# Ledger of designs, part 104: designed miniproteins, single chains, continued (2)

Each design is a single chain, and the fold is of that chain. pLDDT is the mean over its residues in the fold that is shown.

## One batch from the design tools (miniprotein)

Design m7618
Fold by ESMFold2-Fast:
Structure m7618 (fold): chain A 102 residues (1-102)
Amino acid sequence: MSPGELFARAVAEGDVELLDEFEALFRAAFPEPRVPVEDLDAFLGNALATTVLRPYLDPDGDGLVDAARFFALLREIVTGDFTVLPETLAEGLRESARRYLS
């Protein structure tokens, strides 16, 4: 399964185990704490995360995503336990992920 497929399935299905597999692949590819947005899109092979979550991934507009923050947001989406992310944005990402998997 590609990283983009793991990401999309984790989000679409709300699957913490798939999210953990995706995080392991991500951390192996990006050992640095901050990742360029373009490198994230390339790793996923799609713009799912950046299309929906850009203001939360890169609030300063510096083109860098904090890996810990990225995974904190994904865990909110997967678990449905929203602290930072609006539920409507999580629904938007889940819908986009389901379309990607179709």
Scores: mean pLDDT 83

Design m7619
Fold by ESMFold2-Fast:
Structure m7619 (fold): chain A 96 residues (1-96)
Amino acid sequence: PLPPLPEQILEYMKEVIQSIEDLIAGEVTEEKREELIRKLLDMKSIVRAFGPLLGVEEEVLKYLDKAIEALRNGDYETALENVKKALEIVEKAFSR
């Protein structure tokens, strides 16, 4: 099978960022928080499978782990910052 396109990973990360922004701005539910944690765990699996192609797997996983921990603690601003950092690293890797 072919690896997923860079655009697919970037779109998924942008969706997660938007969902965290919606949590900060709107109604925060335990269900939405758990959904975001699942999405970030799925994203870690994608990065592990395809990270070697980008050369930045370790850095991206570090920021995703920080985002997951922040979500578990109800710190949505820190979660958002760390997902944005992960996205920036992935975007720069795909621009090479």
Scores: mean pLDDT 76

Design m7620
Fold by ESMFold2-Fast:
Formats: sequence, C-alpha cells, structure tokens
Structure m7620 (fold): chain A 88 residues (1-88)
Amino acid sequence: SLEERKEKIIKTLENIKLYLRYEAKGDPELQRILELVDEAIRALKNNDYEKAARIFEEISKIAKELGLDNLAKYFEQIAKELRELAES
C-alpha cells in the first residue's frame, strides 16, 4: 500500500540520518543533507509527495556533488517513485 511504502521510506531515512550524523564530523554539506532529510520526513508524514520528491532531488544533487554516488542514485530513484505516485 501507499501508506506501507511511505512508512518504509521514513524508516530508511531515519537510518540514513543515524549513519550521516556519525560520519558528519562537522561537515556543513552533510549537515545540510540531514536538514533536508528531516524536511522530507515531515513532507511524507503530511502526505505531501510532490514536496518530498523535490527535497529528495535536492539531496541527490548535493550527494552527487560530494561524490556520494550511491546515496545520490537512491534519492533520485525515490524522488521519481514519489512523483509517479503524486501524479496517479
């Protein structure tokens, strides 16, 4: 279901936050990703899939600029899936 998919994404994002906080070591770009992840979780909890998709696209861009290619691809894919759900 859409609700189960949303909850699974939120749980994955919470795990990503824990990992990034450990690795951040005062990095302002990683801190910006953490802030955007919190905004995305809030948007998902409010069922604002269009806003969540835009936030994930921004996170993907920042991650790509930092050379975090796997993280960038993950957020790009989630953004695409959420846009398709918002248009359905």
Scores: mean pLDDT 82

Design m7621
Fold by ESMFold2-Fast:
Structure m7621 (fold): chain A 86 residues (1-86)
Amino acid sequence: EEEKKLEEEMKKLIEEIGELRKRAEEGDVEADIELGGQLLRLASLLMKLLKLPVPEAFGVAAEIVEAPTVEEQLEIWEKVKEEKKK
């Protein structure tokens, strides 16, 4: 059940990151700052949920944050999840 909760938290976080990314592109400086904090949280969730090493977790988190749309961010998450969970 903990894995299901972490997966739900991950999806919510990715949706929030997508919204923040859109706002940052519109010139919202506070959204850009919040993206940095979400990057750290995303990396932490990846380490907990998928048992990723620290450098890999941060690399994936950065890739997700840099993706311009929520759909692309979710695609990255699903690919990593499938690869690591077999």
Scores: mean pLDDT 77

Design m7622
Fold by ESMFold2-Fast:
Order: C-alpha cells, then sequence, then structure tokens
Structure m7622 (fold): chain A 99 residues (1-99)
C-alpha cells in the first residue's frame, strides 16, 4: 500500500514537471490532477487490481479525447507524454496489487 501510494506521488511529480515544461493549459492540468486524485483514493482504500485498471483506462480515454480535440500544441505534447506515464503507472500498480 505505502509503495503503491509512493508510485502515485512520483507520477504526480512527473506530470507537474511535464506540464511546466510544455506550458500546459489550466484545463489539461486539472484533468491530470483529477485523474491522480481518483487513483490515489482507489489505492488508499485498497481497491482491487481490476478496479484500478478500469479507473486508469477511463482517465486515459479522457486524456486521449482532450488531445484529439485540442488545438493547443502545448496541451497535445503534454497529454501524449501524460498518457504514457498513466500507462506505466497502471502496469506498476496492477503488478503490486496482484502480488
Amino acid sequence: KEEMLKLVEEAGKKFRELADKYGASPEARALIEQALADVYLAVRFDAPAEYIKKLIDKHIKKLKEMAEKSTNPADQKFLKEAIKIMEELRKKLVELKEK
């Protein structure tokens, strides 16, 4: 549990560094912060691996939708990298929860 919470915190730090690097909009930043909050709560309350996986997949879908609709190049770059970080986080959290 503690290790899983640290992974979510580390992902959050990476997202904020990328948002600053690319100059992401408040809307793109808010979408990521909402995803992090939802995942953090799911981990904190010991949600099953399948629930965490579906939750992250739901947020990845929202990120992809925003990237497709965005005319802001900064948001497009930020969201593409954010999706990769979310995919890595999903893999690591599921692996730890299944052990």
Scores: mean pLDDT 84

Design m7623
Fold by ESMFold2-Fast:
Structure m7623 (fold): chain A 69 residues (1-69)
Amino acid sequence: DDDINRIRQMVDQVQRQYGLPQDVVDQLFDISIRYYRDNHMDPDTAVGVSIFQLRIQGRIPQITFSPWP
């Protein structure tokens, strides 16, 4: 399914951009797939909402220049 492949590519890009550990990457992918399949969201929206959710949980960094990585 091209949409599932698009979600995987977007999640892989986010992993590279933020240096996410594998457990966070797996959670991001699972949440994105659930939004896509269960809530009928398009791939871009599903991944975007999932990133927002994980940022609120502190699992994905918000865009802040911090001296403490």
Scores: mean pLDDT 77

Design m7624
Fold by ESMFold2-Fast:
Structure m7624 (fold): chain A 85 residues (1-85)
Amino acid sequence: SEIEELLEEIDELIEELEKAPPGDPAVAAQAAAQLLAAADALAKEYPELAEKLRELARLVAEKGLTPELLRRLDGIFQRVAELIH
């Protein structure tokens, strides 16, 4: 399912982010804010996905984002946007 695939992609990104060197905190702050907004929008219909997005937002804010991880996150944002439009 689309939700299962998205949860798997988020888990993979969390694992990569945990292993990555520290990235750009300014880019990360914007991305974390977008993730939290997306989680709030999805919380009623997809509570598991919303919780996973909040976990990702916390880790993004803590670690920063490298350009490679930002590209991966953009793919997740695209898929999330399809659920909340």
Scores: mean pLDDT 83

Design m7625
Fold by ESMFold2-Fast:
Structure m7625 (fold): chain A 97 residues (1-97)
Amino acid sequence: MKVTIRVRFEAPREDGAEVEKQVRELAEQFAEQLAKITGNEKVDVSIKVTETPEKVLFDVTFELEASPEKLPEIERLARAVAAQPYAREVTIEVQPE
């Protein structure tokens, strides 16, 4: 089944460039871990950067194919990512067949 994971990171504007680098590195690491959990190297990653007067937002989206039995492991990994200092939101969407 198709799984979409969305993670939002927020940083003060002064930290935006450093946090962007960290978010990109974390996205690569998270995609690698998702590939290991699912046994499938096909994890699609996209990063959207939005600047506001107060902060910079990074919306990271992961799209992958997974068996239902892997959802608890995926949810645990997403929860660990959500615990990062700049992470604010994590959403997991499962598309039924």
Scores: mean pLDDT 81

Design m7626
Fold by ESMFold2-Fast:
Structure m7626 (fold): chain A 71 residues (1-71)
Amino acid sequence: SLDEQLAEARRRVAEARTPEERATALMGVGLVLQRQGRPEEAAAWYREAAAVLPDSGIGRFAAAQADRLEA
């Protein structure tokens, strides 16, 4: 279920040990929330992911997703 996927994604955030793992895990939470039809919450998690590694591919992608959902 999407609720189980959200719980798993949140666990991955808690278990992240590096900035790259954290950015990827935060992005994962945003993706699941978007699939649940929760775009405002998804955008907030994408912003968090972008803030961790703003100059990375993951960070730039997360920022673009947040911008799209906030448009």
Scores: mean pLDDT 87

Design m7627
Fold by ESMFold2-Fast:
Structure m7627 (fold): chain A 57 residues (1-57)
Amino acid sequence: SAREEAEALARRFFAAFPEALDSDPRTIAKFLMDLFGFKGSLETAVAAVTRVQRELA
């Protein structure tokens, strides 16, 4: 699903850039869409990033 894809991309992003864990989830969501090619909605990406940030914190 788009949600699972966004969560997988967010986990990969934070593995590469752990310093970004405290960043605004909307900013990270835009990176997933603009640089990593996520094709779902911004709302889906923001929700996924927020969930992954909670799990990794």
Scores: mean pLDDT 85

Design m7628
Fold by ESMFold2-Fast:
Structure m7628 (fold): chain A 93 residues (1-93)
Amino acid sequence: MVEEGIEYAEEAREILEKRVENSRAEKTERLFRLAAAEGLIKNLKKAEENQDEETIRYNYIMAKDLLALAKEDEKEINEAGEEMSEYVKEMAK
């Protein structure tokens, strides 16, 4: 669970960082989600050291939810990029 939770949070962080590099998305929203991912990683590591199973379960669920949100954001960016590509192709006709 801790290892899987950290993996979910790390994957979410990678998706969010990639979004930042490839778009002028709202900086505040991005920084908030990145801070959340970093906090989850830190909390899971600390909870593992303290053998706090309740905190592990809670942060695991939060990490899984954050990854789902990050993947949804990635999908929206890809869809917007595809629509823009089609628009440019239509203008070239």
Scores: mean pLDDT 70

Design m7629
Fold by ESMFold2-Fast:
Formats: sequence, structure tokens, C-alpha cells
Structure m7629 (fold): chain A 66 residues (1-66)
Amino acid sequence: MEALREAERRGQEAMKRIKEWIEAAKNGEIPEGATEEQKELIQKAIEAFEADDLVTHSLYLQQAIA
């Protein structure tokens, strides 16, 4: 079941990346290695978080990891 192991591993990696991006967003920083598109989405996520709009914040972070 290599596909299930790969899916689990990718899920864990995605969660770690999301947590790193959330921490960076809270600190007003954009994580290294992000593309220009991801940087734009992270900036929008930071603005949503500062506006206390956690739903929009989560949506932008989800788009950044896609």
C-alpha cells in the first residue's frame, strides 16, 4: 500500500508547512521558498488574520498549499 503511505506522508508534510506558514503570517513574515503566487496568498492570509476573519485566513492558506 505505497499510495496510502505516500498520502499520509504528504498530508503530514502539508500540515507542517501550513503550521510554518501560520507562524510566519503571525510574525508578518513570508516563508522562504514560497512562489510569488504563494507569497501573495500568504499576505492576504495575514490581512484576514489581522481583521479577525479566520475563515478567509484559512481559505488563503489552503490556496497557497494547493
Scores: mean pLDDT 68

Design m7630
Fold by ESMFold2-Fast:
Structure m7630 (fold): chain A 89 residues (1-89)
Amino acid sequence: GEEKLKEVAEEVKKRVSEIEGVLSVDYKIIGNDAIIQVTAESLEAAEKAKEVIEEVAEENKEKGIVLESIGIYKEGDKYVVRAVLRYLE
């Protein structure tokens, strides 16, 4: 459960942090959920972050990881991506 979620969340953090225009990547694990928050300087960077999160979730689908929710929110002059990855066990 938690170990697998940490592994997947760390991979998301690593890959998303390499995107130009991403300012921060944070996550927390609550039960079987990894809650991921990305702050981006532009909609383009936020959309790329969303794509990476979706890709990592798909890569881990057979291992019981699913993308429960994902969204992009405009907050002032910045964009926030919030995602929930769930371990189905």
Scores: mean pLDDT 88

Design m7631
Fold by ESMFold2-Fast:
Structure m7631 (fold): chain A 92 residues (1-92)
Amino acid sequence: YLSKLSRALDAGDVETARQYLEELKKLAEEKLPTASPEVADLIRGIVGSAEKAVEAMENGDRSKAASYTTAAGVLLAALSLFDPETAKEIEK
C-alpha cells in the first residue's frame, strides 16, 4: 500500500493516495494488537508519515509530501529488520 500511495502522490492523484492510506490504516489496525512495542511504534510512525504526506499534497506542498514519503520509507526499512512479513504487506 505504501508503494502505491507514493506513486499516486507522485502523479498528483490525491484521491487515490487517500484510498491507499485508508487501506494502510486498516492493515495497521489488524497488525497492532499482536505487534511488539517496537513493531507497533514503527507501524504508527509509517501511518503517521503517510497521513502527513497526503495532507501536504492536499495543501499543494509537494516538497513536504516527498519528505514525509521518504520518512515513511525509512521507517518501513527499519520495520523490515524486526518484522519482514508485516513490512512486505505495508510496502504492497
Scores: mean pLDDT 83

Design m7632
Fold by ESMFold2-Fast:
Formats: sequence, C-alpha cells, structure tokens
Structure m7632 (fold): chain A 83 residues (1-83)
Amino acid sequence: MEELEREIKKLEEATSAEEFEREFLKAMKIILSIEDKEERIKGLEKLKEAMERWKEKHKEDKETVEVAEGGIRLVEKLLEELK
C-alpha cells in the first residue's frame, strides 16, 4: 500500500501528459498485483481520484485532459468488472 501511495503522489506531481502516462502505468501495475479484491478496488478508487484532480489542474491543455480522461475510463471499466 505504501508503494501505491508514493506512485499516486508522483502521478499527481506529473508536469506533462507523457510523465502522467508513465506514472499511471506504474500505479496500475502495482494495483493489478494486489491479490485482495477489496484492496484492489480501494487502489483503483484512489488512483481515479488522483487522476480527476490532475485533470482539473491541467484543464486548459486539451492533450493532458484527453490522456487523463482515457486513464479514468480504463479505471472505471476495471472497477465495474470488480463490483
């Protein structure tokens, strides 16, 4: 869990769409390695919240918003599959 929290923080601190995508993929790798279903759901929810905050912070950049929305949609699909 501490590893995921550190990775989510790095994602929130991303300064470009490329950096955001890199940190998103690292966070996803950590979450998908979680064996407990309920903890995996919590990880996905935390990641989604962080991505929504990052999108709002960068809302004037269409490219960064589009990348964030893509990641959010993927996380939402995974959450629905786990529920």
Scores: mean pLDDT 82

Design m7633
Fold by ESMFold2-Fast:
Parts: sequence; C-alpha cells; structure tokens
Structure m7633 (fold): chain A 60 residues (1-60)
Amino acid sequence: SLEEQARLLLELFGLPATPGALAEALRLSGIFELSPEVLEANRDSELMKGIEARLREAAA
C-alpha cells in the first residue's frame, strides 16, 4: 500500500514517522511510485537526495 511505502521510505532514511514526515512521505511515494527496490537502487541519486531533504524538513 502507499502508506506502507511511505513508512518504509522514512525507515530507509532513519526518520521518525511524525505526522508531518508521514504526510510528505505519502505525497512523494504517490508522485514517484517508490518501491523498496527503486529506493535501494537509487539511494545516492539526485532524486533520492531531494526526497531525503524534503522528508527531513517535514520531520523537523
């Protein structure tokens, strides 16, 4: 599910599932259709760095 993908995305970056972080993770997961395989394969890409930055801002 999209919610499971969002939680996995936060876990991948070591971020807490705060309401703000979870909401942004859900939004980004829906836009980019992020599977666990895609997340691992593209961890160091510019796209994933941008996603991580947005999630960190949302978690703060």
Scores: mean pLDDT 74

Design m7634
Fold by ESMFold2-Fast:
Structure m7634 (fold): chain A 89 residues (1-89)
Amino acid sequence: EEALEHFRKALEAMSEREKKIVYYALKNAIEKGATSEELAQIFEGIAKRASPEAAEHLRKVADIFRKMSDEEARKVAEEMLKLAEEYLK
């Protein structure tokens, strides 16, 4: 839930191009069965290329994923994918 809130704030700070990058990166990671650490690395990678406002929230998401089990991370990642899809319309 905290991860979803930070992710929502990141999406609100992102350009349409950045939102698409996050959506496809997350979708690909979920399809490959990414671990909590692999999901955290994806969010850190996106944060490095994102706007400063979005980057701060994405780094918080990465930190939270590292504290999760792989099962918890997978569930949260699936909820994030749905949220990103809604923002892309």
Scores: mean pLDDT 85

Design m7635
Fold by ESMFold2-Fast:
Structure m7635 (fold): chain A 89 residues (1-89)
Amino acid sequence: MDDERDRFIDGVIDTVIAVARQQGNDDLVAQLQAMRDNGGSIGDLIDLLRQRNDQQGLDAARQYIIAQLDARNPAVAAQIRAIYDQEIA
């Protein structure tokens, strides 16, 4: 039950944690780990990154989401790309 969704969300958060570690942003790493442990959503992750103005983290999360969706459902990945282009262009 929802194990695939939980693994997907954890993977997105772990990808952003890796970027934060590379940046030396220990405070962000701690907040992301807490979010992961408390069952945070992708929306919560995006809101945190926007609040911190972490464009590298946002780009890493987006790339991971698109890559995972491309592997499982390329049509959904293409639709999500179109939504991002429509909302931020």
Scores: mean pLDDT 74

Design m7636
Fold by ESMFold2-Fast:
Structure m7636 (fold): chain A 80 residues (1-80)
Amino acid sequence: SLEEILKKAKDLIKTQLAMLKPEAEAGNPQAKKRVELLEEALRLIEESIKTGKVEDEVIEKLEEVGLGIYAEQIRKLLEG
């Protein structure tokens, strides 16, 4: 279901954030940029779970963070 895909993507993002946040805090600029993108993706996914709606920006952000497989699955469910 849509909710299952969103929850799976959320869990993967949280795992990546837990791994990258220490490096971002240590001043790694690549880690900081990645954390910012992942936190934005997490916010959009949590809003989608709360509202039951997936806006185009959520799909685009999933692709940007390397979760294009979940973006494709969401598109197939939305049939658009």
Scores: mean pLDDT 84

Design m7637
Fold by ESMFold2-Fast:
Structure m7637 (fold): chain A 68 residues (1-68)
Amino acid sequence: MTDEEKIEFAKAFSEVLDLADNNDPTFKEKARELFEKFPEAAEGVAKQLIYHFPELKDEIEEILEEVK
C-alpha cells in the first residue's frame, strides 16, 4: 500500500470499529466497502473485528465471503 492508502485504510477501519461498537446498521455496508477496497487486508480486518465483537462473527464472515 502507498502511504496515502495506509492512512485511508486506518481511517476506514476506525470507522468500521466505531459502527460495530454502536451496532449501527451501516456497519455491514462500511465493512463490505473496506473489504472490497483493501482485499489483501480483509481477512486480517475480519479477524480483528470478530475478536473485538464476537457477537458479529457470522455477519462479518458472510460479508467477507461475499467480497471474495
Scores: mean pLDDT 79

Design m7638
Fold by ESMFold2-Fast:
Structure m7638 (fold): chain A 63 residues (1-63)
Amino acid sequence: PTPEQGRAAAEILEADGLSPERADRAATAGAIYVAQGDRERAIEAMRALGASEEAARRAVDAL
């Protein structure tokens, strides 16, 4: 994923109620798993940091 895609994912997670720092961590973790082809791990990582399932799925779709 590009830096712009990571920023878009973080913005989705912030809208879901995550702090900017937590949203950035979640987007970064998600981007690593998406780059590895592991969408399910990306969603799980974001949810572990406090994202809802819906927000995590939308953020992964932005990556």
Scores: mean pLDDT 86

Design m7639
Fold by ESMFold2-Fast:
Structure m7639 (fold): chain A 79 residues (1-79)
Amino acid sequence: SSLIEKLKEKVKELLKELGLELKSLAVVPTLDGGYLILIGAEGKLTEEEAKKIAEELNAQLRKFEKSGDKIELVLYVPA
């Protein structure tokens, strides 16, 4: 859908601005009419920056995990 493509492009832009390398990106519709955004990236990201990414996407930060330079984010966009 057009909304899914816009969400993907906005994620790519935000990660690029932060100097992060995007490794994986999925946008999954939820049963309640929202979307889960699943992001795998590499680089340096603070919790404050992760929250700002969520805010820019009108999303809730559901998961933020770091292992070395590997980053996993899960964001939820409500219906």
Scores: mean pLDDT 88

Design m7640
Fold by ESMFold2-Fast:
Structure m7640 (fold): chain A 104 residues (1-104)
Amino acid sequence: KEEVEKLLEKARAALDAGDLETAWQYFVEARKLRREKNLPWTEEEAEVADRLGKAFDENEDYLGAAQAYRWAAIAYRELGDTEKAEEWSKKAQEAFDKFLKRAS
């Protein structure tokens, strides 16, 4: 729906500006709104989750990366892209392992 699309556009704009906190907040709002309105997953949501995961990983926020990658994997799986879902699931596990190693 238009409102979910607008939130994802704002998330992408925040990502382009390097504002990861704002981008994550808009992504979370878009996800909640999609769920509340019983809307299907979109490629746009998967792409935003993917970009957030990569951005968090690049900034060594491994917990943030793990969470974002996991959402990308879920989104791609729901969209029927099993190859991307598996790829992002592996990246989520790798990021979480890095988080645990760093905390130890």
Scores: mean pLDDT 82

Design m7641
Fold by ESMFold2-Fast:
Structure m7641 (fold): chain A 70 residues (1-70)
Amino acid sequence: NLQKLQEEIDKLNKEIEELRTKVSEARKRFDQEVNDAKAKAAEDPEAYQRVLSRKELRDFILKQLEESAK
């Protein structure tokens, strides 16, 4: 029973690390989108506002996920 529990813990820890990597990659891609929208803000201010709203929502969600990860 103890060996099986340890194997399940190890599997969950591996899945958590994989999810952290995916979150980091998604964050990097979104930061690039924000920078691109910033550069084009004069041409399409509405698109820039949409990206800013998404950034605020993303930052809120990420903060909640970080607080929940213990």
Scores: mean pLDDT 76

Design m7642
Fold by ESMFold2-Fast:
Structure m7642 (fold): chain A 59 residues (1-59)
Amino acid sequence: MKEELERLKKEAIEAIKSIPDDVFSDTAKEQLIADVKSLPLTEENKKELELYIKTFKDA
């Protein structure tokens, strides 16, 4: 599971990086979170990825 989370995080990071900063908005984050929720993951895994997506561009 942890290695699966690492792979999914890497894929999410790459997807986020492909979005221009001037276009990356709350709407884009919500779309990525919705995509994560559609994955066959446990609730804990979904929460971790969701938090990661929310904080990635806000750091």
Scores: mean pLDDT 65

Design m7643
Fold by ESMFold2-Fast:
Structure m7643 (fold): chain A 78 residues (1-78)
Amino acid sequence: STAAARARVRRLILHEMATAEPGASLGTARDLARATGASVAVASQVLRELEAEGLVSRDARGVIRATAAGVAAARKEL
């Protein structure tokens, strides 16, 4: 289901952020879709939600990066 796919993408990002440093690369929407078996559209939607929450940022090349807030939040949730 789309909900299960969104949950897989969000879980992967939070897990990666929990062991990362601020500014660390988390890859692209395509990379996350491939890693989770989700569609690029689903991965992009999750990334937009996390970016709106301030937990990740997107650089000029489309690479997703952990924010300091994202790393802190991931370490508290996991």
Scores: mean pLDDT 83

Design m7644
Fold by ESMFold2-Fast:
Structure m7644 (fold): chain A 83 residues (1-83)
Amino acid sequence: LREQAITYLEKSRELLLKVPGSDEMVLYTELAIAATRNGLFKAAVVQANKAIQEAEKLPDSELKKQALTYLRNAKKLLEQVIN
């Protein structure tokens, strides 16, 4: 689950680097990756939520939509680890 969540977060980051103005969304995604790697799953969910919120400031695009899908998939996996 941890490795799969990290993979989704890294895929989201890769796509977001191609989206202009996504610096804050990239930052929060990177913080979510770091938190997940350190077993801080509640912090990782908080950072993933912040990345999703920053997406509302970006114009709609297929890259944004796909990056959001990966972020939401990672968040769901992280929430499954939090009992």
Scores: mean pLDDT 84

Design m7645
Fold by ESMFold2-Fast:
Structure m7645 (fold): chain A 61 residues (1-61)
Amino acid sequence: SSSESVSYIQLPAELVPAFVEAAEKIPGVKVEVLSPDTLKVSTSTPEAAQAVGKAVSALLA
C-alpha cells in the first residue's frame, strides 16, 4: 500500500482501448483517461508497474 506509483502515458488514440482492456486485467492498476491519447496510470505494486510497462511496450512495438 505504500509503494503506489503514478505514470502519465501517451499512446496513439487507436491503442488506448487495447491498453485499458489490458490494464483492467492487472491487479492493483487504476487507469484514468485524461484525453483520447493520454492516460494517468496508478499502480499499487511493483509487479503491477512492471506489467503496465510491458503492456505499453508491446502496443508500441
Scores: mean pLDDT 80

Design m7646
Fold by ESMFold2-Fast:
Structure m7646 (fold): chain A 70 residues (1-70)
Amino acid sequence: EEEWESLSEEEREALERLLEIALRVAKENTEEVEEELKPEFEKIFEFLSKLPRERQQALGRLFVERFLAL
């Protein structure tokens, strides 16, 4: 999947980490996991929000595609 491989190292790491967090929350579905992972999620989201809108949209689309394919 060419779009994934076109990401910068920082963008790829952020997206992979975000997918990992989302998967854990979906799998365990507990307040404890949400509380534990919330600071990490917020940190990653802050990084992504600093990117240009065009990059944010591309990463958002890739996130949804990857998450639904899990």
Scores: mean pLDDT 72

Design m7647
Fold by ESMFold2-Fast:
Structure m7647 (fold): chain A 116 residues (1-116)
Amino acid sequence: DRAEAAALEPVLEEAARAGYEGGLAGRIREGLLRAAEIAERAGLEEAAEKLREAAEVADDPARLQERAIALTEEARALFEAGRYAEAARTLIPGLALSAGLVGRREAERRAEAAAA
């Protein structure tokens, strides 16, 4: 289980990067769909489904934030229960959503600086 969780670290990093780049580019929906493709290639169908569902509400940052929090709390509970691989699989969509929101905020900061 721990070895399986460790093997998911590159997938988690790649999915989070896709979310961040999408948010930064003002294309958070596309970033989340790319993260879903990354999850699918890794055989993580449930994670991919959660990312596709989040992409449908990508224009609502509050809804996206709620989903990110829920996934992160679920992953924490799984980790505390010793279910490390399940925690990692659940954390992948949660971190991709959070990274997308961070990228969006960074894009907003850059736009504000350029307008000043």
Scores: mean pLDDT 87

Design m7648
Fold by ESMFold2-Fast:
Structure m7648 (fold): chain A 55 residues (1-55)
Amino acid sequence: SKTVYYTVKEGDTLRRIANLFYGDGSKYTLIEKENKIKDPRNIKPGMVLKIPVLT
């Protein structure tokens, strides 16, 4: 699948970012796995995430 990059902003959560890209916050695990994030609560503003595209 195609990949998009997203820079984390203040107040963002993986669930919020997943909802923005997939329309479903429960898909945050796709972002977590792609970026090898051990704890989804440990994202920081300025962090660049790879967002896998589902099509």
Scores: mean pLDDT 79

Design m7649
Fold by ESMFold2-Fast:
Structure m7649 (fold): chain A 73 residues (1-73)
Amino acid sequence: HMEFTPESILEALERIERGEPLTPVDRFLQKLIDTLAEKLGVPREEILRRLKEAIEKDPFKGIADFFREAVRS
């Protein structure tokens, strides 16, 4: 059973920021972050910073907005 909580996403983001993706979920999130960075024309580190800030301010909205942008065609 996989559960995406604000805590689990923040832990994954911390591992990605350290350059140490550990799980398939970490690698999937890293790929989504890289895709958003390319799409918006900003570096990966900027997307990571914005996502952490969004989750800190409003965890549920921050996660929802991130996935909506990442999967939008």
Scores: mean pLDDT 71

Design m7650
Fold by ESMFold2-Fast:
Structure m7650 (fold): chain A 85 residues (1-85)
Amino acid sequence: MSPEELLALAREAGEGLVKQAEEVGKDPEKAPEALEKLEREAEELREKAREARERGDEVMAEVYEIALEAAERAIEIIKKLMEEQ
């Protein structure tokens, strides 16, 4: 897989995650569990991005950063929707 293909897949996955967050955030039963899971995944992604940078793997670092940005955006959406309910 080329770097361009890998980055494109990461962005596509991120957009899907944000759309799912908009739907899940409106469900009071599922939103808290989804939020907890995303917060754990965001912490793991931050560590993986840092490790990738330390090893000089700039492509994987960018992939993890794209995934982290999507996860953080999803977290923000869910939190806001939970507060507005």
Scores: mean pLDDT 83

Design m7651
Fold by ESMFold2-Fast:
Structure m7651 (fold): chain A 65 residues (1-65)
Amino acid sequence: GPEAAARAAGAAGKASGNEKGAHYADMAGTVAVLGNREGAEAEARKAAEYDEKSGAAAFEAAQSA
């Protein structure tokens, strides 16, 4: 569900070692849990600019919204 996808996005961001990628992946997960798919996708795109894997996990969280 959305909470599990959000945790996965946060974990991927942390594993990347990129602080901005981690921040945007965590924001995408949080926004997705709140039911805002469009906002979560915007944050996921920002995460992808810093780390591709963080962006991919964040996009999965957005799609769960």
Scores: mean pLDDT 86

Design m7652
Fold by ESMFold2-Fast:
Structure m7652 (fold): chain A 104 residues (1-104)
Amino acid sequence: GLEKLKEFFLELAKKYEELAKKNKDKEVREFYLEVAKLYRELAENVSEEKIEEMVRRIAERLFELRAKKYKPSEEELEKARAEMEPIIKETVEYFKELLKKLLE
């Protein structure tokens, strides 16, 4: 039920914390630690709003990391955001449906 979903998010947080420890790149480590923190926060209080916030914040951190390393043009960044939006929406809906099935 809901406890299994919370355990799943905690397991993901631990996996990202391990990835951070293994990576020598400071910005990549900071990204993994941010993702781990978001999954831990979600595990403490699972809601549809927090799922959407988490997915969007992870996506934004990925865009920030890419921009710092590759310095894409504003046009390239806009295209990447447009391509990512359907994936973000699908991921959010997947977790919302999973949450509904566990609560109902």
Scores: mean pLDDT 75

